# Designs tried in a protein design run: designed miniproteins, single chains, continued (3). Part 29

Each design is a single chain, and the fold is of that chain. pLDDT is the mean over its residues in the fold that is shown.

## One batch from the design tools (miniprotein)

Design m8992
Fold by ESMFold2-Fast:
Structure m8992 (fold): chain A 81 residues (1-81)
Amino acid sequence: SMEELYEKYRKAAEVMREFAEKNKLSEEVLETIERFEELIRNRAPLSEIEKEMLKALALIADELGDEAMVELAKRIREVLE
């Protein structure tokens, strides 16, 4: 259902926030995650939620590099599956 999909994205946002806070990532990353969380709470169109998620992931990749992104991707995958 759409409700189950929004709940999965909410859990993905929690994983991303914990990862960003643990790795002391920039304010820009945290603000993008906050926007992603806001879109989920407001039940925004899935295309907007997915776009903001991809933006946050790209910013995290720029700051931490490929090895850290493999770890984050695994944690997000566990939530979405």
Scores: mean pLDDT 85

Design m8993
Fold by ESMFold2-Fast:
Structure m8993 (fold): chain A 81 residues (1-81)
Amino acid sequence: EELDKALKYYDEALKHRFEAKYYETNGDYQKAAEHYRRSAEAFEKAADYFEKAGQPSLAEHFRKLADEYRKKAEEYEKKAK
């Protein structure tokens, strides 16, 4: 159950990351920021479930990615305004 939830949120994080990079490439910084934020949230949730599933190193890695993408979202949100 915990591993299934980790994989679900990981999949959501990857989809939002793909969309964020797409909008970033096209100069749509508002949508890029939205998808980077959603990707960060999904990676953070995935990390929590991977930790519960006994994968603490993998959880740490995804928490760092979440922090990185949250910072990108903040940066692009400022560019959109």
Scores: mean pLDDT 86

Design m8994
Fold by ESMFold2-Fast:
Structure m8994 (fold): chain A 63 residues (1-63)
Amino acid sequence: MTILEKIAEKTGVSLETVRKIVKRIRKLGLDLSDEEIREIARETGVSVSTVRRIIKEYKKLIK
C-alpha cells in the first residue's frame, strides 16, 4: 500500500483528491499557512478541516 493509499483510507477522501493535496504539500512544504490551506481546499473542493487532516496523516507517514 502506498503512502497516498494509506491517507485516502484513513481520511475517507478519494485517492485522486489526496494525490492533488499531497502534491501541493510537497511543493509548498509541511509548514503551510492557514491561507495556503484555504487555497488548497478551494482548489480541491474539500473542506479546510479535510486538508488539515490530510497534512496530519502525511506528516505521520513521512516521519
Scores: mean pLDDT 80

Design m8995
Fold by ESMFold2-Fast:
Structure m8995 (fold): chain A 61 residues (1-61)
Amino acid sequence: SSLKEKIIQILIDHMGNPSGQAESIADLAKEHGLSKEELRKIMEELNVSQEVIDKVLSLLD
């Protein structure tokens, strides 16, 4: 999906910067009104590291 493509691009653009990846993904999720559960599933499907997943979910309040 377009959302998955945007997340992949964030991971590439911020490669080696887990905090930057997490902040950018969290901002994208807030823009699109994604729930924590929906976002977790997308990140797990894309094989995002657990460190980044945990950081993203903490940023979503």
Scores: mean pLDDT 84

Design m8996
Fold by ESMFold2-Fast:
Structure m8996 (fold): chain A 73 residues (1-73)
Amino acid sequence: MDQDIVDALKRMIQSVTDIAISKTKDPKLRELIRQLGETQLQYVDAKAAGDEERAAQLRQQIQQLNQQIQELQ
């Protein structure tokens, strides 16, 4: 993966996460959104490094976090 693309994706993830947290009053939902953002950043790094096993694990965590967030909305 190109480093410029990696850096752009990480900036987008961070911005989206920060905006979502700033608009969320529920502390449990805020924590899940924070964890989702952190996990997405780790996923981008794993893909950039070619670590497909770690990327697969992180993808599963992202799916679980998305399900938990949907249950609270």
Scores: mean pLDDT 85

Design m8997
Fold by ESMFold2-Fast:
Structure m8997 (fold): chain A 84 residues (1-84)
Amino acid sequence: IEEDIKYGEEVIKEVEEAARRFEQAGLTDTAQSLRDAAEEIKKLIEELKNATDPETQRKLIHELSIKTVAAKLLIVGAEEELRL
């Protein structure tokens, strides 16, 4: 759980840096989508920090995993679009 929170925080930092870079490149909509993804991940981390029962913790870890993967895929897709 501590490792899941730390990983999520690392992904947030990566996503926020990507959003800033894409905004500077003129990809405003992509930057906004990344910022929205970062906010969703932040919310899940806060919920996970407050969760005391194992079932809720497991469910939130699963959702956090899905959201972090989706955010990273969005970055990859935007990088490919930027090259074109």
Scores: mean pLDDT 81

Design m8998
Fold by ESMFold2-Fast:
Structure m8998 (fold): chain A 100 residues (1-100)
Amino acid sequence: APPSAEELREELGRLLLEHARALRAGDVATARQLDARIFEVLEELATVESREEVIRLLESQIVYYQNLAAEAEARGRADGAALAREAATRLKSMLDQVRA
């Protein structure tokens, strides 16, 4: 059975906690794998949530990745900061497509 919006949001929350831990540990490879899974969940949420809820979700995720990039830079973790900025850029592109 396809997952519900609630199940997808719960999975997203779990993935974000694991992702933040990986980046803070400097495990860029694990963070990259988790980014792929996060984007898959966001794409699925975009098919089941309202346009307005998707916009709010994407805006929230952009802030999340921008904060992680700033934290990684402050700690001298250049690779982690670059990965987080790349994800924020992709999210901004997704947001622009939803708003078009």
Scores: mean pLDDT 88

Design m8999
Fold by ESMFold2-Fast:
Structure m8999 (fold): chain A 76 residues (1-76)
Amino acid sequence: SAAEREQARLERARELVREAGRRLGLPDSTVERIAEGYAARIREQPDSLASLADLLAPLVPPELARRLAREMATMP
C-alpha cells in the first residue's frame, strides 16, 4: 500500500542518518534525534527537490549537515 511504501521510505531515511552518524562518531542520542527529525522533514516534503544538506540544516549546525549529507550520499 501507499502507507507501507511511505513507512519503508521513512525507515530508510532513519537508517541512512544512523549509519552516517555512526561513521562520524556521533553519540547515539544525537543520531536518533537527527534521524527522527530528518524522517519528519522528508514526510512533510515528499515532492521536494531540496538537497540532503538543506533537509538537515534545521536539525544540526551547517558543518555537520554537510558532513552527514556527504556520508549519506555514499550509501546505496
Scores: mean pLDDT 80

Design m9000
Fold by ESMFold2-Fast:
Structure m9000 (fold): chain A 100 residues (1-100)
Amino acid sequence: SLVEKAKELAEEFLERARSLVETPEQAEILREIEEKLEKFIEALENKDFEKARELFFEIRELVRRLGSLLSPEKREELERLLREFEEGMGKIVQEAIDSL
């Protein structure tokens, strides 16, 4: 359940981020973000929270790098999408704790 919700949040982030990408260079960075998100979900499935945290920092850095190649308006949208992903992850973790 927690992992399934995390997958849905990651897929929503990636779909919306793809709409912001215009160049091959931007697409390459987004592909790296997708790969790191997949590994992040696998770490959560394995309850490897140290690895999940490490991957999350790597994702944040890649998002920042992608943003630097976008127009200011698209960069702000990308930053909003990352914030929504982070807030969504925090909510599903809290809901899981509250259901214990």
Scores: mean pLDDT 85

Design m9001
Fold by ESMFold2-Fast:
Structure m9001 (fold): chain A 92 residues (1-92)
Amino acid sequence: LLDQGKQYFSNGDYQSSIQYYQQSLSQNPSSDIYTNLGISYMSLGDYQSSIDYFQRSIDLDPSNRGSWLLLSQSYRQLGNDDLSQRYLQLAR
Protein backbone atom coordinates (compact mmCIF):
# COMPACT_ATOMS: atom_id res chain seq x y z
CA LEU A 1 0.00 0.00 0.00
CA LEU A 2 2.67 2.56 0.98
CA ASP A 3 4.90 1.55 -1.97
CA GLN A 4 1.90 1.67 -4.33
CA GLY A 5 1.03 5.16 -3.03
CA LYS A 6 4.59 6.31 -3.72
CA GLN A 7 4.46 4.82 -7.23
CA TYR A 8 1.24 6.68 -8.08
CA PHE A 9 2.70 9.90 -6.66
CA SER A 10 5.87 9.57 -8.81
CA ASN A 11 3.62 9.13 -11.88
CA GLY A 12 1.73 12.36 -11.03
CA ASP A 13 -1.47 10.51 -10.07
CA TYR A 14 -1.99 12.30 -6.74
CA GLN A 15 -5.62 11.19 -6.31
CA SER A 16 -4.66 7.49 -6.53
CA SER A 17 -1.66 8.06 -4.23
CA ILE A 18 -4.01 9.61 -1.62
CA GLN A 19 -6.28 6.53 -1.81
CA TYR A 20 -3.37 4.15 -1.15
CA TYR A 21 -1.91 6.33 1.64
CA GLN A 22 -5.33 6.48 3.35
CA GLN A 23 -5.50 2.66 3.19
CA SER A 24 -1.99 2.53 4.70
CA LEU A 25 -3.15 4.76 7.58
CA SER A 26 -6.07 2.40 8.33
CA GLN A 27 -3.59 -0.50 8.65
CA ASN A 28 -0.76 1.20 10.56
CA PRO A 29 -0.70 4.98 11.20
CA SER A 30 2.72 6.65 10.97
CA SER A 31 4.10 10.20 10.72
CA ASP A 32 5.62 9.34 7.31
CA ILE A 33 2.22 8.35 5.88
CA TYR A 34 0.70 11.62 7.17
CA THR A 35 3.62 13.49 5.53
CA ASN A 36 3.01 11.67 2.22
CA LEU A 37 -0.72 12.56 2.37
CA GLY A 38 0.20 16.20 3.03
CA ILE A 39 2.64 16.26 0.09
CA SER A 40 -0.02 14.73 -2.19
CA TYR A 41 -2.59 17.38 -1.21
CA MET A 42 0.05 20.09 -1.64
CA SER A 43 0.72 18.77 -5.17
CA LEU A 44 -3.02 19.19 -5.88
CA GLY A 45 -2.83 22.81 -4.62
CA ASP A 46 -4.90 21.96 -1.52
CA TYR A 47 -2.68 23.70 1.03
CA GLN A 48 -5.30 23.63 3.80
CA SER A 49 -5.54 19.82 3.69
CA SER A 50 -1.74 19.56 3.43
CA ILE A 51 -1.36 21.68 6.60
CA ASP A 52 -3.80 19.40 8.47
CA TYR A 53 -1.82 16.28 7.50
CA PHE A 54 1.60 17.81 8.25
CA GLN A 55 0.23 18.88 11.65
CA ARG A 56 -0.92 15.29 12.30
CA SER A 57 2.53 14.05 11.26
CA ILE A 58 4.37 16.24 13.80
CA ASP A 59 1.75 15.50 16.49
CA LEU A 60 2.64 11.81 16.07
CA ASP A 61 6.40 12.39 15.68
CA PRO A 62 7.72 15.88 16.59
CA SER A 63 11.20 14.83 15.34
CA ASN A 64 9.92 14.58 11.74
CA ARG A 65 11.85 17.61 10.50
CA GLY A 66 10.48 17.21 6.97
CA SER A 67 6.91 17.86 8.15
CA TRP A 68 7.98 21.03 9.97
CA LEU A 69 9.62 22.32 6.76
CA LEU A 70 6.54 21.39 4.71
CA LEU A 71 4.25 23.19 7.19
CA SER A 72 6.44 26.29 6.73
CA GLN A 73 6.17 25.98 2.93
CA SER A 74 2.38 25.44 3.02
CA TYR A 75 1.81 28.55 5.17
CA ARG A 76 4.02 30.54 2.79
CA GLN A 77 1.83 29.42 -0.13
CA LEU A 78 -1.24 30.68 1.80
CA GLY A 79 0.51 34.05 2.39
CA ASN A 80 0.98 33.56 6.14
CA ASP A 81 4.62 34.63 6.43
CA ASP A 82 4.57 34.78 10.26
CA LEU A 83 3.57 31.12 10.63
CA SER A 84 5.90 30.12 7.77
CA GLN A 85 8.89 31.64 9.61
CA ARG A 86 7.83 30.12 12.96
CA TYR A 87 7.62 26.59 11.56
CA LEU A 88 10.91 27.06 9.68
CA GLN A 89 12.61 27.84 13.02
CA LEU A 90 11.00 24.76 14.64
CA ALA A 91 12.41 22.58 11.82
CA ARG A 92 15.93 23.19 13.15
Scores: mean pLDDT 83

Design m9002
Fold by ESMFold2-Fast:
Formats: C-alpha cells, sequence, structure tokens
Structure m9002 (fold): chain A 65 residues (1-65)
C-alpha cells in the first residue's frame, strides 16, 4: 500500500512540474494515462507516464524553437 501511495505522489509531483513548465502535449499525455485503461497507481502506468512526459516535454521544446 505505501509503495502505491508513493508512486501516486510521484506522479502527482511530475504532473505539477509539467503544469509549471507548461506543455500542452505533456498535459495531454497525462490525461491519456489518467483517463485510459492503465491504473494511475500502477507501477507500469507510472513508468509510462514518466517516459511519455519526458518525450512530450522534448517535443514541445523542439516545436517552440
Amino acid sequence: MEEERRRREEARRRREELLRRGGERGMEKLKEYEDGDASYASGLALREVGDGLDEAIRHEQEVRK
């Protein structure tokens, strides 16, 4: 249980960081994982969120250049 809570809190922190940095794609990716089939508390879902968010951030920076 504590591990699931920790992963959930980590995902929340990453989400807040993306909100702060700005990133339409980053927020879109987060919504897909939250609204999709993947469990928000799942370790697999959290890992995919992290990978997808990093990719979305890079994409946003590339497009804005």
Scores: mean pLDDT 57

Design m9003
Fold by ESMFold2-Fast:
Structure m9003 (fold): chain A 114 residues (1-114)
Amino acid sequence: SKKELAEILLREARKVAEEVKEYLKEHYPSLYEKGAEIIDRNMEIIEESLEFFANDPEISEEEILMHYHAMLQDMAEEIARLVKEGSGEAAGQEVRDFMDSLIREAMRQVRKEA
């Protein structure tokens, strides 16, 4: 069901958010506070969007997955930009690659359980 899908998506998004926060705390501690604010804001958007989609009779599960993937990529873009501005181009690309790997794993787990 859409509600079960939304629960799986939210759980996997929370795992991505937690891993990114820990990565920033360890590797970019000076950027952690701003990074956590970006992550928390994006997580609120994801949570609200998934609740809305779970109750929308017209949206397909495929459309939910597309919107979800886009929201995770938007978060990745913002965090990569923060790290690029604070620590340079190579650091921003490293963080983007790390987040892309987490998002791919999250999408894999979602597809396995759905």
Scores: mean pLDDT 91

Design m9004
Fold by ESMFold2-Fast:
Structure m9004 (fold): chain A 115 residues (1-115)
Amino acid sequence: MSPAEQALRQEMIAAVEEARKRLEEEFKKLEEAKAAGDEAAKAEYKARMLALVQELTERLMALIDRHRDRLSPETVARYRALVIRTSGELQHAIEDEDLERALETFERFIKELES
């Protein structure tokens, strides 16, 4: 693995770990809203989590673009595809209110970066 690829992987993992922590906090609020029967609060927390996924996706794409001149075009394309796929899986997990699936999606992303 190149030093540039290793640096990108470390920065991407750090961004994902921060987003995972924030998402878990929002899922806790979602579960509290569900228990209270508060459909408006539930919709608000889901919207916040979708905005967080969008923010993470933009941040990860910016990290890839920052390192692109030191990476092969194939490596750049592979990481962009991984980010897009992960973003879609997280969006579906949020819509389905499935915290376990969201956490598994983050763990899969990290493992694919470490491979």
Scores: mean pLDDT 88

Design m9005
Fold by ESMFold2-Fast:
Structure m9005 (fold): chain A 100 residues (1-100)
Amino acid sequence: SIEEEIKKKAQEIKELILKNYDKFSPELKKEIDEILKELEDTVELLEEGKITWKEAAERVDEIIERLKAMKEKYPEYKEVLEEVIKKLEEIRKLLEEAEA
């Protein structure tokens, strides 16, 4: 299902972040923890049918925008942050496909 594919991609994002987590500054760790929580909450709400595909897409768009701002603030981590953004854009595409 599209839901299972989104859940799988969210898990891949979490694993990518965890793999690089110890390299992050304490300030970036705090911001990335907030991003992970927002992503996990969005996936859970979507799985429970508590939000629409459109609302999930809007939440993912907000997460992408926050990560783009983080990339500018923490240029030393830009490569990892760009990989996370790319995976979130893949989730966004799946959400758009589900709405169509």
Scores: mean pLDDT 86

Design m9006
Fold by ESMFold2-Fast:
Structure m9006 (fold): chain A 77 residues (1-77)
Amino acid sequence: SMDDLRKQTILGFRLLAVSSEVDLAERLQEQGRLTQQDLDNLRQDIEDLKEIYPELDDKYQKRADEVIERANQILAS
């Protein structure tokens, strides 16, 4: 429905925001500037993404899986 499309669009923006935070964390890690505060923020962002995960459509769930995997690689370092 059109309401479902609007909801998925809003959730897509939230996913994009978390993806951007992961991009920043990867750059900070590469520069040796990733702090404990950055790691704590990243953990919170991933928990927030996991909370909305069941509301995402299949294409956004696929992108969320990629974002979560990238974040987990940073958090395991």
Scores: mean pLDDT 87

Design m9007
Fold by ESMFold2-Fast:
Structure m9007 (fold): chain A 98 residues (1-98)
Amino acid sequence: NAMEEYAKKKVDEAKKISGETLKHANEARREANRLGHVDVAEEIGRIGGELDKKTKENIKKALEDPSKADQYLNETKKFSEEAKKRIDELLAEARAAA
């Protein structure tokens, strides 16, 4: 089924985008911890965990309704961009306080 194959490709794209943001979150957590800001590192971890959960929910929904695969990919892109922006803001605050 071409629609199911299309949805699988969109799921793979969502996994890649979210995965790149989660790697960024892990690097930012290590830097915040190195700067002595454990609270900032914990908040970055929470943001990453929320992104991972939302991505998994959207993947499940895309596979259950392949006709909406583009919608769920776009939501995952939006969540990833919002998460990255917040992580970068938190990391900038930690660096300024160091």
Scores: mean pLDDT 88

Design m9008
Fold by ESMFold2-Fast:
Structure m9008 (fold): chain A 90 residues (1-90)
Amino acid sequence: LAQEALDLALKAAEYLKAGDYEAAAKALVQALLKGQEAAKNPEEAEKLEELAEENREKLEEAEKIVLEAGKDPKFREALEKARAEALAKL
């Protein structure tokens, strides 16, 4: 879970750089969900903290990319669609 959350977060930034807002939104929503699940398990939560520290620079760069893309209404719409799809499966 922790490794998957990290991989999806970094992949979301890559999709944004490529202009694929739908793939980026889906990856980002899945990263957040897997990160929340990892946080509930002590072993996975520890792994998540270790991975975040090891990948700090990449995560800070990914965050900047996501924040910049968040200014585009097209990405915001893609995020709302991805979130609605994820909630429908809960």
Scores: mean pLDDT 80

Design m9009
Fold by ESMFold2-Fast:
Formats: sequence, structure tokens, C-alpha cells
Structure m9009 (fold): chain A 67 residues (1-67)
Amino acid sequence: SEKEREAALKAAETAAGEEAAKKFGVAPESVTARELSETEIEGVAKSSLGETRVVLNKEEVLKKQGL
């Protein structure tokens, strides 16, 4: 559903942003997420110091959120 898609994309954005903040010690300038496949979501956080990518399993993310 659209609600599940939005929840998964938000989780990927959050994960990418947190990872970038830990790695670079600065807030990312942009955070985006996209579906790579029916089962995988990618989050990308970009900062002046570099970018961070995370790939999450959509089913695992939704299960953790109770969806």
C-alpha cells in the first residue's frame, strides 16, 4: 500500500541520516530514499563531507513498525 511504501521510505531516510551524522559529525544537507526493488529500499544522505547509503529490507522495516 502507499502507506507502507511511505513508512519504508521514511525509515530508510532516517537510517541514512543517522549513519551520515555518526560518520561525518555534521547534519546532512539532503536525505532521500527510493525503492530499489519490491524487497529493498535505499536511503542516501549527502553532506559537504560525503554521502552515506543504506539498503534496508522493506518487509523487515514494516514488520518492525507493526505494518
Scores: mean pLDDT 80

Design m9010
Fold by ESMFold2-Fast:
Structure m9010 (fold): chain A 77 residues (1-77)
Amino acid sequence: SIIEKIKSLVEQAKKSDEAEKLKLLNEIRNLILSLTDKKALETVLSLLKELLKQETDPKVIALIEGIISMVEEMLNS
């Protein structure tokens, strides 16, 4: 499933350097754009908020916050 792939990419991002984290987060963003189910979007939002709590890199934080904002807008549509 797309959700299981997103979970796998999130776990990979936690173990990666800055460059790989940014690449993986862009892949996660692209997968999220293919989601149509509200429950799936809510699950992804929770995963991204948990990832954000563990992050210290300003570039990575900014990208995660951007993706969170996108998901929140999708949920309000």
Scores: mean pLDDT 86

Design m9011
Fold by ESMFold2-Fast:
Structure m9011 (fold): chain A 72 residues (1-72)
Amino acid sequence: SMMEELRKKLEELYELLENDPEKALELSQDDPEASARALAKLKKWDEVVELVSEVYGIPKEVVREEIKRDLG
């Protein structure tokens, strides 16, 4: 089923993010949230701020505070 395939793909992506964050970033290019998590895992905070700020139209300073809260 579509839901079963989606769940499997998400679990695979999360496992990849934990073991290989650079590859997870490449595979999550169409998903800004997954891309932001991968960039944060690689400690690329400035790139994460730019990405989220552009996607949600929120000032970079506000985005930085939110990302720090969510991703550490």
Scores: mean pLDDT 62

Design m9012
Fold by ESMFold2-Fast:
Structure m9012 (fold): chain A 72 residues (1-72)
Amino acid sequence: REELLEHLQKAYEAMKKGDFDTALEHLKRAIELAESESDLLDVYSLAQFFANITGDKSLLEEVKKLIEEKKK
């Protein structure tokens, strides 16, 4: 959980700098570390927050796809 939260924090810092590729990399790593639906919801919620503030859904759509792949 701590490592997952660290990656969410790094994704947030990357987004503040406009570094979408680095933000996506950290969100992807957080999804890989997720052990529960609650963990996946935290990642999804951060990506949804980014979509809301930027008006760009590309990160959210990619995160949604990665979450569905992990559920298989």
Scores: mean pLDDT 78

Design m9013
Fold by ESMFold2-Fast:
Structure m9013 (fold): chain A 94 residues (1-94)
Amino acid sequence: MDLLEKAKKIIEESEEGLKQIDDLKKKNPNASQEVKDLLDEAKELFKMAKSLGEVAIEAAKKGDYEGAQKAIESAEELLEEGKKLLDKAKQLLS
C-alpha cells in the first residue's frame, strides 16, 4: 500500500471510530462519567488522527514523502490509542 492509500485508510478508520462514539453516546445517555470521559478522549484522538491523515495526503501530493510518513506514523499511534479507549468504554457499557 502506498502512502496515499495508508493515509486514506487512517481517515476512513478515524471516521468509523467517530461514528461509533456518536452512536454509543446516543444509545447510552445515562452512561457513567468514566465512560463519557473515555468516549470524549477517544473522539479527540480520532479527530487528531483524521487531521494527520489529511496532512499526510497533502504532504505526499507535494512530494514530501518524509513528512507524509511521519504524519502517518503519528496518526497510526493516535488511531490505536483511540481504539483502545473506545474498546474500554464498550467493555464498561456491557
Scores: mean pLDDT 88

Design m9014
Fold by ESMFold2-Fast:
Structure m9014 (fold): chain A 68 residues (1-68)
Amino acid sequence: SRLDRVLADLDALARTLAALVRAGELSTDEAIAILEGYHADRARTLSPEERARLDAHAAGLLAELRAL
């Protein structure tokens, strides 16, 4: 499904961003801004129900990045 692909892409992006933060190539704030931008762009293509699921998933990933 479209949502499943978006969630998988968001997971992959968050993993890449976390690795770059740990490597000192990105700040945590820069990584958060990139993930938030991706989330906002993808949310525009989804139904309200799918957006709610995406928002919940993104919130968890953002919390993980903030904990770095």
Scores: mean pLDDT 88

Design m9015
Fold by ESMFold2-Fast:
Structure m9015 (fold): chain A 68 residues (1-68)
Amino acid sequence: SRKQLAEERRKKAREDFLKEIEEGKVNPKVAATLYLEAEERGDDELVEEIRAKMTPEQKKLYEELKKG
C-alpha cells in the first residue's frame, strides 16, 4: 500500500543516513545541525538514533552549535 511504501522509503533513508553519520561520511557540521533540528522538532526517536551513531567530531560540533 501507499503507506507501506512510504514507511519503507523513510526507514531506508533513515538507515542510510545513520550509517553515513556512523562512517563519518556526512559533513560534521551538517550532521550536528540535523541533530539540533531533530531535537528542536521533538523527534525523540530520531534524536536517540543520531546520538548513538554520531562520531566524536560531530558530537563536538553539536555541543558548540547548541551553546552559540
Scores: mean pLDDT 72

Design m9016
Fold by ESMFold2-Fast:
Structure m9016 (fold): chain A 87 residues (1-87)
Amino acid sequence: SVKEDFEREILTRSSSGLTPAAIEIRAAVGVAVDSNLAKRTTDPEKRKLYEEAIKKYREALDAVNRGDLDTAEKLLNEAIELSEQAE
């Protein structure tokens, strides 16, 4: 209950408290994984979702590079959601 809610909040806050390095690693891994999945899929709709996710991962990396961590985290989360839709 309270402990489970607290652990869930910590996981959520870990996402919200991502360091620039953590966002960069997650976005870079996302680009690599989704690029591989886009090449392997025969479904054009899934390919489009992976390509859109890759674009948002790259935009997140650009946002980190300019110090805009709020935008970077938002773009990272949007990229993850697009990748999950492709599954």
Scores: mean pLDDT 78

Design m9017
Fold by ESMFold2-Fast:
Structure m9017 (fold): chain A 62 residues (1-62)
Amino acid sequence: SSDVHTVTLGPDQVPLVEDLRVGDVLSAEHAAQLDPSITRDVEVLHVRRGADSVTVTLRELP
């Protein structure tokens, strides 16, 4: 099993991640809005911002 999730969000979901920065910690409830398979708190490892999408890499916290 991988503790790392990569989520790509389209224009309609960009507001959910507008203020996210590397090192931010998201609650399991917030992370589930990005990917419903996430059930643990996560740390933001990477944010890639495109013209019409945002790709976020998240790591599950112990």
Scores: mean pLDDT 79

Design m9018
Fold by ESMFold2-Fast:
Structure m9018 (fold): chain A 94 residues (1-94)
Amino acid sequence: ELDELVEKLLEALRNKDLEEAKKYNEEILKLLEPKAKEAYEKGDEELQKELLKKLGEIQIRILDTLIEQTEDPEERAYLEEQKAKLEALLKSLE
């Protein structure tokens, strides 16, 4: 389910269909929000780290797709910087 939603989101982004991309992004968040809440309420640090890594991996895929679609060099540089920061954050989580 999650992987299917991510693929649909990435396809919408490649097609520059921002309304469909927003819809699938909202569905992904609705799927992950209850799991994040449970992890936080239970104090499950390991599950919290796993969810954060999973969210980061999804965000990197989104950034890669946006970088491929971006024609503006300044926007591309910004997106590449955001990706590098996110990759560094995920690496710090081990």
Scores: mean pLDDT 80

Design m9019
Fold by ESMFold2-Fast:
Structure m9019 (fold): chain A 66 residues (1-66)
Amino acid sequence: SAMEERLREAGRELGALIRQLIAQGRTDEAEELRRQTLREVSALLEKGDIEGALAVVERGIERLRE
């Protein structure tokens, strides 16, 4: 579905930003953000809330962008 494709693309973008944090030496911050985001996304996907999962990922991207 279009929502699932958007979620996959947003997930790739967030992953790239998290890898940039690691490259900057902010490894502990990156790993904590990754764990928290995966936990929230997994809980929403278990409930079938793909739109909510996408919103969580998109908020993470916005927080990491200046």
Scores: mean pLDDT 85

Design m9020
Fold by ESMFold2-Fast:
Structure m9020 (fold): chain A 63 residues (1-63)
Amino acid sequence: GEEAERYGREAALAAGGDERAAEAAGKGSHQMDPLLARQRAEEAGGRGAGSAGGSAALSYVDS
């Protein structure tokens, strides 16, 4: 749903992705449970914040 999409976008941005990666992650997260999407966003932010690059964000999209 919408909440899961929002968390997907936030996760991609936190992992150092751009708007395209964020949009793709949001779309990929649409059918996810929002709690699970939030956990993935927090995990990406914790590991990717400030120094991980786009690879972490792409991992979200590809999964």
Scores: mean pLDDT 63

Design m9021
Fold by ESMFold2-Fast:
Parts: structure tokens; sequence; C-alpha cells
Structure m9021 (fold): chain A 89 residues (1-89)
């Protein structure tokens, strides 16, 4: 299961960002490193839910912060979020 999910994530990232498999794997590894920030972001998400904020917007904001801490530029983050939004529509 986990290997199949990771393979699909790699393929999606390659298509969205037009990257090689190796480059897509590096992005996923950076995302895994961002897990250390999850407790902080879970607390922020709980506060946002208590304030009645849209859960989809909260996820976008949290993803933006994770990517910034992982060394992505604001432009790269925006393109990735836009691509995820398009795939979710």
Amino acid sequence: SEKAEEEEDIKQLQKILKLSEKEARKIIEKAKKAEKYLPEFQEQAQKAYQQGLDGKQVVKDLLTQLLKKSGFSDEEIQKLIDAIESASS
C-alpha cells in the first residue's frame, strides 16, 4: 500500500512540476522532514476550526508554511498549490 501511494505521489509530482523521478523523490523526502512541524500545524488547524475557517483553506495555509520551512520559494509553493487545487476540482 505505502509503496503504491508513494509511487503515485512521485508520478503526480513529475507531471505537475515537470520533474525527473529523482527530483520528485527529493521533494517527497523534504515533505517527510516537514513532519517534525506537524504538531505545531495541528495546533494551528484546531484553532482555525474553532474560529469557523474553511478546512480546505487551512490545509492550503499549512502546506504553504511547511513548504517554506522545507526551502521552497513562494512562486514554487503557489504553483504546487494551484496544481493540487486543479486536481481536486
Scores: mean pLDDT 71

Design m9022
Fold by ESMFold2-Fast:
Structure m9022 (fold): chain A 84 residues (1-84)
Amino acid sequence: SMKEQNRKKMLVEASITMSYLLLNEAKKVANDEDKEKIDKLLEEMDEKEKRMRKLIAEGRYDEAMKVADEVKKKVKELLKEIKK
């Protein structure tokens, strides 16, 4: 249904937004080496976001959610490696 599709779209958007917020907050207190690692992941996220947008436009919401989950995992792994 349209309501269910909108919900899935909102969940993907929320996941993307949260990932950017977490990385940007970490970047504020990171040293130069960790900032470089964060910037590299932010560049990768920009490409993944474009892929997620394309999947959503194609109605492939479950695949978009899988990409969002992959990004979330990478963000968590990087933040675990970086001391804030």
Scores: mean pLDDT 83

Design m9023
Fold by ESMFold2-Fast:
Parts: sequence; structure tokens; C-alpha cells
Structure m9023 (fold): chain A 87 residues (1-87)
Amino acid sequence: MSAQEVVDLIHALILANRDNPEKSNVYLALGIAYQEALRRGDEALRAELTALLLEMKANPDMPAEEAYARLKAVLARHGIRFRRLPA
């Protein structure tokens, strides 16, 4: 997938989950992480975030807590600490 296709998919999944703010917030966090990966030129992080996004899309019943834990694990492997999402 191109970077633009990944960004567009993240936005679509945020909107698709607007009635589930916890799940929507995971996609928002993934989007922020993906923009950071692009800013750094970190192709390994970009690939892992894309793989997680596609796994979450394929498994819509994945709980928000599990999805967020997986995202945090990816970010930790790349030395990134996420600040709390802006409200």
C-alpha cells in the first residue's frame, strides 16, 4: 500500500468506529504513529503499523484494549512512548 492509501484507510476506520470511541481512538493513535514513522523515514515502523492496521481491519471484533496493547508493543520496539491522546 502507498502511504496515502494507509492514511485514507486509517481515516475510514476512524469514521466507521465513531460509535465506539475507544476503538476509534486506537485508529487515531495508529494514525499519529504512522505520521511519526513517515516524518522519521522509519520504513520498519511504517511496515509494522501497516500490518497491524490490516490485521485490525480483518478482525473487526478485536477488542479496543487488545488493539491498543498491540499498538503499544509495536511502538515500544521502536523506542516510541505515546503521550495520552488529546481529548
Scores: mean pLDDT 81

Design m9024
Fold by ESMFold2-Fast:
Structure m9024 (fold): chain A 60 residues (1-60)
Amino acid sequence: MSGAEAALEVAKENLEAAQKRYDEVRKTGTPEEAARAQASLDAAQRLYEKYKEIFEKENS
């Protein structure tokens, strides 16, 4: 299988970690911490979506 599959798996793990961090900070953190966690979550979501598209395209 291609490197895109491995990259997608890593991106998924990063997305899950970023989501967990955002949920924690949103409940107990400052607005600045929440904003940073949201930016990290947004970046992780963007990477996951990109690798998902690449993976789907490679299987066409």
Scores: mean pLDDT 80

Design m9025
Fold by ESMFold2-Fast:
Structure m9025 (fold): chain A 114 residues (1-114)
Amino acid sequence: DVPLSDDEFHQMAIDRTREWLERQIKEKGPEETFRLLAKRLSRFPELQPDARIYEILAKLKLSDEDALKVSLAITHPDFSEEVKEIVNKLREAARNNDEKAVKEYIKKLIELLK
C-alpha cells in the first residue's frame, strides 16, 4: 500500500464534506443546514467567525447549488488563491462583526464560483 499524498488526503476530506453538505442541503435545505452549522460551530470560541458567517448565509435564501459551492469554499479554502483570499477577508469581516462586509464577500465568492 502506497501512503496517501497530502493532496490525496485533502481530496478525500473535501469529497466527504461535499457528500455530507449535498445530503443535508437536499434533505433539509440551505437555511436549516446553515443554522445547524452556525449552532454547532458557535460552541467553539475559535470558530465563532465561521458561525457568524453561516448565520448570515442562512438568511440569504441561496439556491442549493450556490449554498453547496460557498460552504465547500469556506470549509476547504484550498481550491484557488482567489477563493482563499476572499474566504480570509470573509472571516476577518466576521471577526469584526461587519455584517455588510460579510454579505459583500459572500456575493463576490458566489460570483467567483460561477
Scores: mean pLDDT 78

Design m9026
Fold by ESMFold2-Fast:
Structure m9026 (fold): chain A 86 residues (1-86)
Amino acid sequence: MVVEVEGEATFLDENGRVLGTAKFKGTIDLDTGEFKATVTEGWGEVKEGDVFEGKITGISGNYFVGEGVLKEQNKKVKFSGVFKIK
């Protein structure tokens, strides 16, 4: 089941350094944990229009953690934040 989500996330590089923060809109597949989102507002190295895709690796209420890629930058990232289902 794929649901629409929006939220805020912090992006870390492979070494745990903060790359930036963002507001996003996207989708999550609740069966697989697959996540795809577009940045609606970004700070630091993360910019409006950036697409990030990955997998949710942990969830607790509206708090989530995951890992994936910032596609335009071809960078591996870890992300954590809060989301709501639309």
Scores: mean pLDDT 82

